# Designs tried in a protein design run: designed miniproteins, single chains, continued (3). Part 71

Each design is a single chain, and the fold is of that chain. pLDDT is the mean over its residues in the fold that is shown.

## One batch from the design tools (miniprotein)

Design m10611
Fold by ESMFold2-Fast:
Order: structure tokens, then sequence, then C-alpha cells
Structure m10611 (fold): chain A 68 residues (1-68)
């Protein structure tokens, strides 16, 4: 279900250097990424590639992932 996908995304993000993440709902994960544009871009690209059924938004240092 969506919750299991959110938990998988959370675990993925928490294992990434320079990323702090939390699950804020059954279908939503929020991550704070270090102020490093290369790291931010890399994390977003991997999320899009590995979780294509999720909506990914980057605003400042915050990545929001919502499962469709």
Amino acid sequence: GKKAKAEAILAFLQSYPGVTAEQVGDDTVIATVEDNPTLQAGVVLRLIGDFPDAEVKLEGNTITVKIK
C-alpha cells in the first residue's frame, strides 16, 4: 500500500549522506538536504528514477515526496 512505499522512501532517504527525512503521513515523506545543489539534484533524480509513481518537489533545501 501507499504506507509501505512511504516507509521504503523514508529508509532510502535516511541512508543518504547529508539527508534527514521523516514520514509525515501514510503517503508523504519530507526530507531536508544539505545546502549542496549537486546532492539535492542527485537525490531528486534517484527518487524520480526509483519511485516513478511518486510526486517529488524540491523547494529550497526541502524535498517533499507524495505517493500517487
Scores: mean pLDDT 81

Design m10612
Fold by ESMFold2-Fast:
Structure m10612 (fold): chain A 76 residues (1-76)
Amino acid sequence: LLEEARRLAAEAERRWAAGDYEGAIEAARRAAELLEAALDPELAEAARRTAAAFIAQALAAMGRDDEAAAVLAAGR
């Protein structure tokens, strides 16, 4: 589970570098879901916040600023 989450996080980074922001968001969301299932509540919260920041950056890079702001607010 954790190893799969790490592979998905690496995939999100690769897709971001390639300019595939939608694919990067998809991989990041999947990784966050797996991390939340595997981690204790404190670490799960930190993982959720990290994923929210990454997803918000990807949305902003696509010009979807309203969605980026909503993701950051939900991650708090």
Scores: mean pLDDT 77

Design m10613
Fold by ESMFold2-Fast:
Structure m10613 (fold): chain A 103 residues (1-103)
Amino acid sequence: AARRAALWEAYRFAGKAAKEITDKFNEMAKKYPEDAELLKRAADHLNEALHDYIDPSRRAEGDRHLAEAKKLTDQLSPEAKKVGEEGIKLVEEARARIDAAWA
Protein backbone atom coordinates (compact mmCIF):
# COMPACT_ATOMS: atom_id res chain seq x y z
CA ALA A 1 0.00 0.00 0.00
CA ALA A 2 1.18 3.55 -0.82
CA ARG A 3 0.58 4.67 2.80
CA ARG A 4 3.09 2.15 4.21
CA ALA A 5 5.82 3.26 1.78
CA ALA A 6 5.11 6.96 2.47
CA LEU A 7 5.19 6.38 6.26
CA TRP A 8 8.55 4.55 6.04
CA GLU A 9 10.02 7.41 3.97
CA ALA A 10 8.62 10.00 6.45
CA TYR A 11 10.06 8.05 9.42
CA ARG A 12 13.43 7.81 7.66
CA PHE A 13 13.39 11.60 7.16
CA ALA A 14 12.51 12.09 10.86
CA GLY A 15 15.47 9.87 11.87
CA LYS A 16 17.86 11.88 9.68
CA ALA A 17 16.42 15.13 11.10
CA ALA A 18 16.98 13.90 14.69
CA LYS A 19 20.63 13.07 13.89
CA GLU A 20 21.23 16.43 12.15
CA ILE A 21 19.65 18.34 15.07
CA THR A 22 21.76 16.45 17.63
CA ASP A 23 25.02 16.96 15.68
CA LYS A 24 24.49 20.65 14.79
CA PHE A 25 23.25 21.68 18.25
CA ASN A 26 26.20 19.88 19.93
CA GLU A 27 28.68 21.69 17.64
CA MET A 28 26.96 25.05 18.31
CA ALA A 29 27.10 24.39 22.09
CA LYS A 30 30.90 23.96 21.78
CA LYS A 31 31.18 27.34 19.98
CA TYR A 32 28.74 29.15 22.35
CA PRO A 33 29.16 27.58 25.83
CA GLU A 34 26.85 30.20 27.42
CA ASP A 35 24.01 28.89 25.16
CA ALA A 36 24.88 25.19 25.75
CA GLU A 37 22.09 24.46 28.27
CA LEU A 38 19.41 26.16 26.14
CA LEU A 39 20.69 24.37 23.00
CA LYS A 40 20.59 20.99 24.78
CA ARG A 41 17.05 21.61 26.10
CA ALA A 42 15.86 22.80 22.66
CA ALA A 43 17.40 19.74 20.93
CA ASP A 44 15.80 17.42 23.53
CA HIS A 45 12.36 18.98 22.88
CA LEU A 46 12.82 18.82 19.08
CA ASN A 47 13.80 15.14 19.29
CA GLU A 48 10.83 14.39 21.61
CA ALA A 49 8.53 16.12 19.08
CA LEU A 50 9.93 13.90 16.28
CA HIS A 51 9.32 10.76 18.40
CA ASP A 52 5.78 11.90 19.30
CA TYR A 53 4.87 12.72 15.66
CA ILE A 54 5.52 9.06 14.66
CA ASP A 55 2.35 8.18 16.66
CA PRO A 56 -0.79 10.05 15.45
CA SER A 57 -2.31 9.75 18.97
CA ARG A 58 0.65 11.79 20.34
CA ARG A 59 0.25 14.78 17.98
CA ALA A 60 -0.66 17.16 20.84
CA GLU A 61 2.42 16.07 22.86
CA GLY A 62 4.64 16.61 19.80
CA ASP A 63 3.17 20.08 19.23
CA ARG A 64 3.82 20.99 22.91
CA HIS A 65 7.47 19.90 22.60
CA LEU A 66 7.86 21.88 19.35
CA ALA A 67 6.33 24.98 21.02
CA GLU A 68 8.79 24.66 23.96
CA ALA A 69 11.73 24.30 21.53
CA LYS A 70 10.59 27.54 19.81
CA LYS A 71 10.52 29.40 23.17
CA LEU A 72 14.02 28.14 24.05
CA THR A 73 15.33 29.05 20.56
CA ASP A 74 14.06 32.64 21.01
CA GLN A 75 16.38 32.95 24.06
CA LEU A 76 19.54 31.92 22.12
CA SER A 77 22.26 34.31 20.90
CA PRO A 78 21.86 35.37 17.21
CA GLU A 79 24.14 32.73 15.62
CA ALA A 80 22.96 29.87 17.88
CA LYS A 81 19.35 30.97 17.17
CA LYS A 82 19.91 30.28 13.44
CA VAL A 83 20.73 26.63 14.24
CA GLY A 84 17.66 26.47 16.51
CA GLU A 85 15.48 27.83 13.67
CA GLU A 86 16.95 25.24 11.24
CA GLY A 87 16.10 22.48 13.74
CA ILE A 88 12.53 23.77 14.06
CA LYS A 89 12.15 23.75 10.24
CA LEU A 90 13.41 20.13 10.09
CA VAL A 91 10.83 19.04 12.71
CA GLU A 92 8.03 20.95 10.92
CA GLU A 93 9.04 19.27 7.62
CA ALA A 94 9.07 15.83 9.32
CA ARG A 95 5.60 16.54 10.78
CA ALA A 96 4.29 17.63 7.33
CA ARG A 97 5.66 14.45 5.70
CA ILE A 98 4.14 12.21 8.40
CA ASP A 99 0.78 14.05 8.12
CA ALA A 100 0.81 13.67 4.31
CA ALA A 101 1.56 9.93 4.65
CA TRP A 102 -1.48 9.47 6.95
CA ALA A 103 -3.78 11.56 4.70
Scores: mean pLDDT 88

Design m10614
Fold by ESMFold2-Fast:
Structure m10614 (fold): chain A 57 residues (1-57)
Amino acid sequence: SSQHLHDVIKQSLIDAGMPEDEAEKVAQQVTRLIQQGRYEEAQELFTKAVEEAKKKK
């Protein structure tokens, strides 16, 4: 089940300062990339999302 992975990614984005609605959408995109074996793209998307969330402070 990828739901646990999705929940962990979403919480990490919220902790970085991202609103819950936006974190949900990004977590779904990252989880989908992981399910497709696109690990490098998933990591890049997650890293950029965390950086953008931190900049909105």
Scores: mean pLDDT 83

Design m10615
Fold by ESMFold2-Fast:
Structure m10615 (fold): chain A 55 residues (1-55)
Amino acid sequence: LSEEEWKKLAEGAGKAAEQLYGIKPDEKAAEAGARTGVETGSSAAAAQAAYKAAG
């Protein structure tokens, strides 16, 4: 993935966490979500990782 694609995945993970868990993760938490999403291929796992990193 390019740096731009990775940033878009981080934004997507953050939005998914907001929709599923009602939080607004910061950029660092969204980054953690994106990394998990890439490693697992799961948007749900990405959202959960962003949520955990934010809280």
Scores: mean pLDDT 76

Design m10616
Fold by ESMFold2-Fast:
Structure m10616 (fold): chain A 57 residues (1-57)
Amino acid sequence: MLARATAVVPATSPDELALRPGERVEVLEEVDENWWRVRSLVTGREGLAPKSALEPI
């Protein structure tokens, strides 16, 4: 599934992925109710991002 970041996402730990508004990601796994594992289509990096900052495309 493809999604887009709707807000600035800071990486506060090594397992999190920093995202910029408008950055497109591939959702790899829905880890829990609040966190998705994603891969940036811009950088190719993978990490956790908050579901609330992502909008499915």
Scores: mean pLDDT 82

Design m10617
Fold by ESMFold2-Fast:
Structure m10617 (fold): chain A 76 residues (1-76)
Amino acid sequence: PAADAAAVAAGRDALTQIVENLKKAEEMGYKEAAEESKKILEDVQRRIAAAPDLQAMSDAATEGANRAKEVLEKAK
């Protein structure tokens, strides 16, 4: 279904954003931001494992991506 496909795509993109923000923080030497981004990634992974459906997984990943972006922006 279109809704399931959209949720999967959004969740995948959000997870990619978390990983990219983590890599960027590491490359820039923002050690605290990198550590916090790792904790966000771990938290999102646990929430996805406990999620009852694809939408809940997507929501968890999207919230994580937003938090990771804020962490990186504050580190600048």
Scores: mean pLDDT 80

Design m10618
Fold by ESMFold2-Fast:
Structure m10618 (fold): chain A 57 residues (1-57)
Amino acid sequence: SSKQQALRELEDWALDRLRAGEDPEEVRKRFVEEGVKRGIPKSVAEEAFDSVLASES
């Protein structure tokens, strides 16, 4: 679905930003904002970002 594709694109983007050394809280803020704009519920976007962040630990 378009929402699943949008979420995957955002997850890939967030991984690149975190690997580049960007502040995780700033990346989360942008990730969640963009996710909501694309129709992803805030709670789903937050949980998806937590999974991305955990993979980089």
Scores: mean pLDDT 84

Design m10619
Fold by ESMFold2-Fast:
Structure m10619 (fold): chain A 81 residues (1-81)
Amino acid sequence: MITEEQKKFIEEVAKVVSKYNPELAEEIKKRLTELAKQGKSLDDIVGEALRFLGEAVREGKITREEAIKVANDILDIYSKY
């Protein structure tokens, strides 16, 4: 069962990513939603989001500079929970 907090966090993360790559935003949303369905905590979901950004840089889907900016935005969002 996904909590409203997890759902809101995942939507905010996807929105940030979509500014750089809309397809990547859909991929990250799917990945984080699957973890939430598996009962993973918000802390685990944040960790996976940051890890996914590293993979996206390695795959050439976003630049390292864009990934750093997205990571900072994700951590700013997370700080409100």
Scores: mean pLDDT 85

Design m10621
Fold by ESMFold2-Fast:
Structure m10621 (fold): chain A 57 residues (1-57)
Amino acid sequence: KEEIRKEILRKIGEILRLIGEEFDLELKGTLTEEERKKIEREIERLKKEIDELSKKY
């Protein structure tokens, strides 16, 4: 189903964006433990959403 596929791809793109943000903050020396945990939690949330969508695909 096209809509589900596109939503999965969008969420994968968001995960890649979050990984990029983490690396950017680390390079700037501004990555705090709290920011890192926040990013990791958001990535885990997106992974779970992808898993739920894949069950419907």
Scores: mean pLDDT 81

Design m10622
Fold by ESMFold2-Fast:
Structure m10622 (fold): chain A 86 residues (1-86)
Amino acid sequence: MKVVLKFSGLSDEQKAELIRLADRYAAKGYKVEVKIEGDTVTIVIEGLSVEEEIGLILQAIGYELDGYKVNIKREGDTTYIEIDFG
């Protein structure tokens, strides 16, 4: 499965945290791509299990419960998770 994580409205500290997250997935052997555009970070992860995908969805729902704007969309075998911190 492929997961696309898009985070916007980020501080420099939040961007650094997301880069560390991407590095952790890459260290586990997943194919990871990171794109940074201004205050937006997009992380693409390939090879996740169903349980790992569910874990990411649950974390995104946690951010929505904290009052952030969250959008979750699935198309085929790709899950898109967008979180806006601004």
Scores: mean pLDDT 85

Design m10623
Fold by ESMFold2-Fast:
Structure m10623 (fold): chain A 74 residues (1-74)
Amino acid sequence: MEKTMEENKPVKLSEEGRKAFEEGIREGREAREELLRRGESPERASEAYGQHVMKGVIKAREIDGVDLNKQLLF
């Protein structure tokens, strides 16, 4: 079961934060699939995915006021 210890526990996003994060994932997934379709390496496709997901995570953290030191629940 999920941990209940809170000292450095992952932060659950609000609906607005979650929406921003999900948008980042969606954009990253689309970019990854497009690059793979074009014959780019899985490594390059993964980098593009990570960049979009990171932008979504940063935006979600800004919306919910979560420090970069805190993990987010995905």
Scores: mean pLDDT 72

Design m10625
Fold by ESMFold2-Fast:
Structure m10625 (fold): chain A 60 residues (1-60)
Amino acid sequence: VPAPTDLEIADSYVLAGQSFRDEGRNDLAAQMYLQASDYYRRAGQDDRAQQARQQAQSLS
């Protein structure tokens, strides 16, 4: 199995952020979205990185 790509890691952090948000853990959700933003940026997905950053900002 190949190692996960930066894009796949970013998508995983978005799912984790959604899960924490559903649990009412907005602090952890924000951290997950910030991680997703960083990995989307590394993957060259600037638009998705911006969206994830804005999602994190909304939870702070």
Scores: mean pLDDT 84

Design m10626
Fold by ESMFold2-Fast:
Structure m10626 (fold): chain A 83 residues (1-83)
Amino acid sequence: SEVDKIYEEGLKKIDKAKTKEEVYNAAIDTMLRLMDLLPDENIPKAIGLILRLIGLYLDGASMEELKEAAKEILEEVVELAKK
């Protein structure tokens, strides 16, 4: 599915990232692409997940913490896209 393709591409970009900025950009880009595929009723939850990732980045989370959080958040967004 398109959801699975976007998710897999996003995970590969996050894994290849060498800086916090690259992790952040890869995660945000992937989430925005997934949001285009979400049912309207699930958009508020997806926005909350994006804000969580933004908060972690701004609060100075480590690159490893940001990668782990990004993967967890993307998994939740994929579930929202399938509901």
Scores: mean pLDDT 85

Design m10627
Fold by ESMFold2-Fast:
Structure m10627 (fold): chain A 84 residues (1-84)
Amino acid sequence: SEDEVKKATDAFVNAGKELNLDQDTINATVTNFKKYLSDNNKSVKDTTVDDFVNYLKKNRALNQDPVTVEKYRKIFEKALKELK
């Protein structure tokens, strides 16, 4: 739901700040996660870290370098642990 996506977004922002990542990286992680959910018709609860990371690596339009993908992975992993 929209409320679940908002809670996930807030968790991503908090996780990124705790990891001392720049705001652009945090914003990009949130944007890419919302796009992942939309493109795959998935809910927050049905998403794994590996599914999201594989989406980023295989999505030609995103063309992310490995260092950037690893930053996204860390934000997502930390955020999901807090959401439980």
Scores: mean pLDDT 76

Design m10628
Fold by ESMFold2-Fast:
Structure m10628 (fold): chain A 80 residues (1-80)
Amino acid sequence: MSNEEIAEEGIRELERLLEEAREAGADEETLEKIEEIIEQLRRAAEYAKREGLSPETLRRAVERAIAMARKLAEASIKAK
């Protein structure tokens, strides 16, 4: 899988998580933070294409981004 494919798959999972969080009633601040994580991952993917980062490095970045977004969503929903 190319760095582009890894990034696109990760962004798609994050976008899905964002929609699920919105439907579950996560607060606006949490939704904004998840959107920021998506933007940061898009920038990291662009950097990876330019600098030739290993696919393993980008995969770890994607996994961390998804884990952080999920944790934020769960915390917001649980607080209500």
Scores: mean pLDDT 79

Design m10629
Fold by ESMFold2-Fast:
Structure m10629 (fold): chain A 71 residues (1-71)
Amino acid sequence: LKDDYNNAKNQAKNLKDQADKTLQQATDLSLKGNEHADEVAALWKQYQDLNKKYQDLSSQAKSLEDSLNSS
């Protein structure tokens, strides 16, 4: 259980870091001008996909944490 929690927590952190980095790249690129609009849109989609995976895995980690603390 604790190993499952630690694994889920680490995976969630990695997904959040990737999502945050992708969002920063999208923001930085959008400031360079409209010629990058398609690339910015692709980065926004990647951010949304990564953020959803992070939220799903974070919820799993919390459930495992609650199970550890309830014992």
Scores: mean pLDDT 80

Design m10630
Fold by ESMFold2-Fast:
Formats: structure tokens, sequence, C-alpha cells
Structure m10630 (fold): chain A 55 residues (1-55)
């Protein structure tokens, strides 16, 4: 269902954000940037599906 897809995207977003934070704390700027890019892409998808669910 759409609700399940939104929930899965949210979980992936939290994981990508966690990995970005861990990379930042480790001083791995390259890994941090890659995880941040993934988090931004997931956040955009999450927002689009949330807006479609409410429309």
Amino acid sequence: SLVEEIQNLFDELLEATRKAREAYEAGDEQAMKEHVKKAIELAKRYTELRERLRA
C-alpha cells in the first residue's frame, strides 16, 4: 500500500541520516556527503508520496 511505501521510505531516510552523522563524527567527509545526498533524495520522495496521500 501507499502507506507502507511511505513508512519504508521514512525508515530508509532515518538510516541514511544516521549513517551521515556517523561519517561526519568519524571525519569521513566523502562518505558523509554520499549519505546526505541519499537522505535528500529519500526526503524528496517521502514528501511527494505524503502530498499525494493527502491530495
Scores: mean pLDDT 84

Design m10631
Fold by ESMFold2-Fast:
Structure m10631 (fold): chain A 55 residues (1-55)
Amino acid sequence: SMEEKEKEVLEKVKELIEKGDTLGAVRVILEALAEDEELGNRVIERATEYSRALK
């Protein structure tokens, strides 16, 4: 089950990836990891799945 905060962070990362803002996406992920390592790791996992689906 995805927490609301995880979903919001993931959606932001997806938007940045779609816009080609790779540095912005990385920054959002690093900020999430700094606040909550477990949440940040889940976002990385989901963002990786999303990135693979785009290719």
Scores: mean pLDDT 78

Design m10632
Fold by ESMFold2-Fast:
Structure m10632 (fold): chain A 66 residues (1-66)
Amino acid sequence: MLNIQEAYRLALEIAREMGLSPLEAARVVQDVLSKYQYQAEVDEEELRKLVRETAERLRKEKEAKE
């Protein structure tokens, strides 16, 4: 289990590893962590999956509009 600060750090690192810019990474982290804003603990495996899915969705939306 992660606290919200650890979840933020992990989500940001995953988004960056997926090749997102700092601004795009921040958007992904904000979207994912908004679901946990009222929770003290975050499941690491669930967080990893949500960040990865959100980042992939963002990349596909950007490619479709470009």
Scores: mean pLDDT 76

Design m10633
Fold by ESMFold2-Fast:
Structure m10633 (fold): chain A 86 residues (1-86)
Amino acid sequence: NETKNFIKEQLEKIGITNVTEDNLNEIVNLTKGRISAISIQLYYVKEENWTIEQFLKSLQNNKDILQNTPDSDVEDLATAAQELLN
């Protein structure tokens, strides 16, 4: 569950506590566990100060893009997002 641990730790760093196992499972399912997609979305959570509910709604609305965009197409954006999360 490396992906779930990554998500939980990043959400806690940006101030979102009390993330449930069900929330983590939904995030993984909506992103297909893609770290690049997850990192980009976590950056939006931080910038927009989203709640966990708003984050999940954003993932649901962007499901097709999050699951089907090649990692190579978002590599630079994902790297920038990861740096900004640190």
Scores: mean pLDDT 76

Design m10634
Fold by ESMFold2-Fast:
Structure m10634 (fold): chain A 75 residues (1-75)
Amino acid sequence: MEEAEELRKKGIEALRKGDYDTAIKYFNEAAEKASDDPALKKAYELFRKAVEYIKNGNFEEAAKYSQEALKALEE
């Protein structure tokens, strides 16, 4: 779904800029737009959780959720 993918890209861009609140918003919107694809929706929800852990300084948990998100996109 192209619309959800564009929102995901904006979320990653916000994350790279250190704007964690904006990144969380974009990943939430991406998950909502991906409602027709359960695997893609789950991946975006996991990316949102990863950003929340980054915001809290818990990089180990953030890495785990990021890996699960990538796995959900592939499998």
Scores: mean pLDDT 78

Design m10635
Fold by ESMFold2-Fast:
Structure m10635 (fold): chain A 67 residues (1-67)
Amino acid sequence: SKEEALELLKKLGLSEEEAKKIVEGAAQLNQQLTPEDAFQYVKRSLIEKGASEEEAEEAAKAILEGI
């Protein structure tokens, strides 16, 4: 669910506003383009915010399952 995705992002150190923007952006890309585009968007956003490659990939997979 979106709520579970937001909780996961907060555990990685993101603010509520940052988490909401990432989830909304991923949902838009998943609907307009492909799940792969949404996955790469979340992963890159999290790495830019200071997450490790491994943490970003795990979180991106969980978020896409929740969308």
Scores: mean pLDDT 78

Design m10636
Fold by ESMFold2-Fast:
Structure m10636 (fold): chain A 91 residues (1-91)
Amino acid sequence: MQITAEEIAALRERVAADPADVEALFELGEVYLLQGKYDEAIALYERALAATPASDGARRARLYRGLAVAYEKQGNLERAAEYRALAEAAA
């Protein structure tokens, strides 16, 4: 999916207006992941996870997959494996 600079600015505005906007946090995390900003992506995914109800397994699974990819890209294979297992369990 092609994301524009305008869309990224809109996501940042959404997060500034509602720091618990799970969708905006997730999408912004994906952007930072694609840019190689793994620490920033992890922080956004963790914030989104904290704002996601325990009952929303599908959304939690998506966030766990994002965290797994980010940790793998950082070379933290142990944490990447843990989050992959959590994603499978949450789905």
Scores: mean pLDDT 83

Design m10637
Fold by ESMFold2-Fast:
Structure m10637 (fold): chain A 93 residues (1-93)
Amino acid sequence: MIEKLKEIIEKLKEIRKKSTDPVLQQLADAAIEVVENMLRAIEAGDKDALRASLETLRALKEYLRQLPDSPQVKELIELLDEAIRIGEEALAA
């Protein structure tokens, strides 16, 4: 679980570095921060912080779905879906 979230953070950082779109850069930066907060919440056993992070990731995903279709937008959505799934599994434990 923790290792997969770290892998997601690294992939988000790669998208951020490769993107020339300021909107995508800001969304990638926001996603990195929220996934890092989720990782800390899981390590601390803070279910309230974990729930808040999940709500923020879902909001980011819905915003991304409104953007014009691109490979980077699709990859961001897929990484957010994976992070949400991991967070939901951690919340259920």
Scores: mean pLDDT 85

Design m10638
Fold by ESMFold2-Fast:
Structure m10638 (fold): chain A 55 residues (1-55)
Amino acid sequence: AAARAAEERRDREELLKRMKNSTVEEAGQLADIWLRYRKARRAGNEKLAEYYREQ
């Protein structure tokens, strides 16, 4: 449980880093995916969060 929470936080930061190194179009897509990921995590919907994390 605790390890999973830490892993999710790392995945979020890695996603943000990818956005900085992506094209404008890709950055836009990653931003949308990250917002949905964040929303899913806040709702406690781990299945949905994992789906977006893989994007």
Scores: mean pLDDT 70

Design m10639
Fold by ESMFold2-Fast:
Structure m10639 (fold): chain A 110 residues (1-110)
Amino acid sequence: GAAAALAAIDAAAARARAAIAAGDVEAALAAIAELQAILLATDDPEVLEHGIERLEELLELALAKGMVEVARAAAEALLAAAKRLLEVTENVSRAIGAILRAIGDLLDLE
């Protein structure tokens, strides 16, 4: 259910955040991949919007730490989740905002 998915997202995001704080690239990438897998398996717009917010926070933290590989993974996960949100909801404005942010950050990493 949505409650279980929200809890799983928060747990994965907490692991990613701790890994980023520790400079643990491998652990951060694993947690972001888990978060992306949860989001791509859902059709619940509330779960997707919550996950997008967590990914935006993780992307900002990774960029602040200079963790380019982690920032790229978070931006790619954000783009994938935002595309999924477009498929399952008419919340086009939120999804487009997330896509543009992900693309902008990926271009800055090139």
Scores: mean pLDDT 85

Design m10640
Fold by ESMFold2-Fast:
Structure m10640 (fold): chain A 72 residues (1-72)
Amino acid sequence: SAAEVREAVVRELVRRAGDEAAALNDAGDYAGALEVLIAAARELAREAEAAGDATAAAVARAIVAALRAEAA
């Protein structure tokens, strides 16, 4: 189904963003790691809104807010 394909794409995006952020953090680029995670969470929010999934969009926006608070 389209929902199953979307779930797999979302899972892969989260995994790749997590791996990239971890590599940046391990290299001492904590600010860069946070920016990667914020960008990924914003993309997840946009995809959820486009799909009409208000719950997923709210969760993704909460993650963006938490990461931005961490970056401050």
Scores: mean pLDDT 81

Design m10641
Fold by ESMFold2-Fast:
Structure m10641 (fold): chain A 66 residues (1-66)
Amino acid sequence: SEELLKKAREALENGDYDTAIKLAEEVIKRDPNNVEALEILALAYEKKGDFEKARQYRKKIIELSK
């Protein structure tokens, strides 16, 4: 839902990357092609130093833009 995305963005802004990931994952469970949720996941994983997961989510976004 849009409310979950807003909360995920707030968590990301506050440096609560684990909460941002959980909320964004809940969004993609319902809508696996939600670009905003995928961007939140990519950025949150990057901030946690998980560059491989961040790259996987960015690759998915690129695939969806074609």
Scores: mean pLDDT 86

Design m10642
Fold by ESMFold2-Fast:
Structure m10642 (fold): chain A 100 residues (1-100)
Amino acid sequence: MTREEELAGAEEALKRVQAAKSYDEILKVLRDHPVTALVAKLFEEMNGKTPLDVETLAVLAAGFAPGSLGVFQVAYDKALKEGVIEGGLDDKDEPFIDKR
């Protein structure tokens, strides 16, 4: 996939995430786009309050297609603001995502 194709895929994923109304819809959008497949894995691993160590985060970030980190940020922010997920840091200061 070219850089232009990866950026176009990220833009399309952003539009679909903005239309999503639930955690499961956001996750489906991320899974259905090859550019955002690793973003979907990050959401799934954070769900259930499973901590990601720094090395795992670095490996996932290195595998992210150009633009996909921006998709993660927008999807996470939107889901929190609309109350479809609960996210942040748990009692151990570890990141998590829970569906609402």
Scores: mean pLDDT 60

Design m10643
Fold by ESMFold2-Fast:
Structure m10643 (fold): chain A 94 residues (1-94)
Amino acid sequence: MENLEKSLEFAREIGREFVEMLEIGRKAVRDILENGVSLEEAIERVKKEMNERLKLSKPITEEEARGFIFLGALDLWSETGDEKARELAKELLK
């Protein structure tokens, strides 16, 4: 790395944004599984929330939002063993 300070700032920024995106994805998974929110509505909510909360250079796409819901489903499954989260993750891979 040519500039350590810039590299550390970039790493901190990426880390913070990634954690926020994972939290938004995890919430979307709970909304689907617990509150009967459709996958399509959850994707739109994730896109909106990420674009409003994160200072992104480009807006989040539908496929990127879908990817973070997938990661949230895997995270919930690994933490809780909830088979519904596993089935949602499998659906998102199709």
Scores: mean pLDDT 76

Design m10644
Fold by ESMFold2-Fast:
Structure m10644 (fold): chain A 104 residues (1-104)
Amino acid sequence: SLLPKPTEEQVKKAAEDLKEFLKNSKRKTITQDELDRLLEAARNADFTALAEIIHRLKEGKPLPGASGPEVELTDEMIEEIAEAVRKAVLENPNVLGFAPFTAA
């Protein structure tokens, strides 16, 4: 994996695509653990973990080992998730230290 930092335009587009994907998701609820892992991956710019979570949600599959109460995916929650992804990548300098190649 290469370490090119995504541009602000690419991050904005990715956040909008994530928002649209979650709005049209086959699953209308996720577990609290799945939500926490999604937000943690977003905050840490763990693009590998984020992609895995997105892929499984897109297929309507639960994350392995995910537990806890179900949380409804409201439009407001989807907006918050998309905003967290954008802010974590663009505004948090610690995110650069969590690049997949550097973390290995």
Scores: mean pLDDT 63

Design m10645
Fold by ESMFold2-Fast:
Structure m10645 (fold): chain A 74 residues (1-74)
Amino acid sequence: SNDNASRSLRDIGDRNFNLGLSAQRSGSMSNDEIATLYQGSRNSYLISSNTSGSSSDLQNSQQSQDRLDQVLRQ
């Protein structure tokens, strides 16, 4: 069902986003590694949004994209 698929993708999105934030705060990862985490977060939220029609997932994917863009400009 859409519920299990969307929940799994949203969990992956949340996990990657939070790891990216933690890595930026701690300085534990390169900018390329942090960019990979935000890209993964964006993609997971986008797939979840397409599967569920969730506007919140779409907004979260955009937030992940904004973070990705910020890291790539550094």
Scores: mean pLDDT 87

Design m10646
Fold by ESMFold2-Fast:
Structure m10646 (fold): chain A 97 residues (1-97)
Amino acid sequence: REKMSEAERREFEIEVETALLAMQLSVLRLAFERAKKRGDKEELARVAEEARRLLERVKKLLEEAKKDPSVSENTIEELEELEKELEELIKEAEEAI
C-alpha cells in the first residue's frame, strides 16, 4: 500500500519547499542583475523587498527543520546557504540604490 512514513513525508515536504525557495532566489538574482544594468532604482528597491520576504520564509523553514529530527543535515545546510545568499542579495540591492 502506498503510504509514506510521517518522517519521510516531512523530509520530502521540506526538501520541496527548499527547492522552491532556491528557485525564487534565482529569479530575484536575475531581476537584480537586470535592474542594476539599467540603473532602475525602483526595481532594485522591489528586489530588496522581495528578498526580505523570501528571507523571512527561509528563516521560518530553517527553524522548523532544526526542530525536526527527520530532517537531514544536508537540507539544513542548504537552507543556511539560502539565508546567507539572500542576506548578500539584500545588501547588494540596497547598496545599488
Scores: mean pLDDT 84

Design m10647
Fold by ESMFold2-Fast:
Structure m10647 (fold): chain A 59 residues (1-59)
Amino acid sequence: AAVDAAIEAAKELMKEGLVPDGEALDQAIEAAREALENGASYEQAVEAAKRAIKEELAK
C-alpha cells in the first residue's frame, strides 16, 4: 500500500515534468507509510508522498 502510493505519486509528478530519483522515491515510501500508519486514507498517503518527493528535489 505505501509503495503503491509512492509509485502513484511519482507517476503523477512525472506527468508534471518532475524526475524523482531513488532517494526521492525512498522518502515518498516513508511518508506514505507514516500517513497510512496514522490512519490517513490512500489518497492522503499519495499526497504525503508527493510532498516528500518535492521536498527532496528542492534540496
Scores: mean pLDDT 79

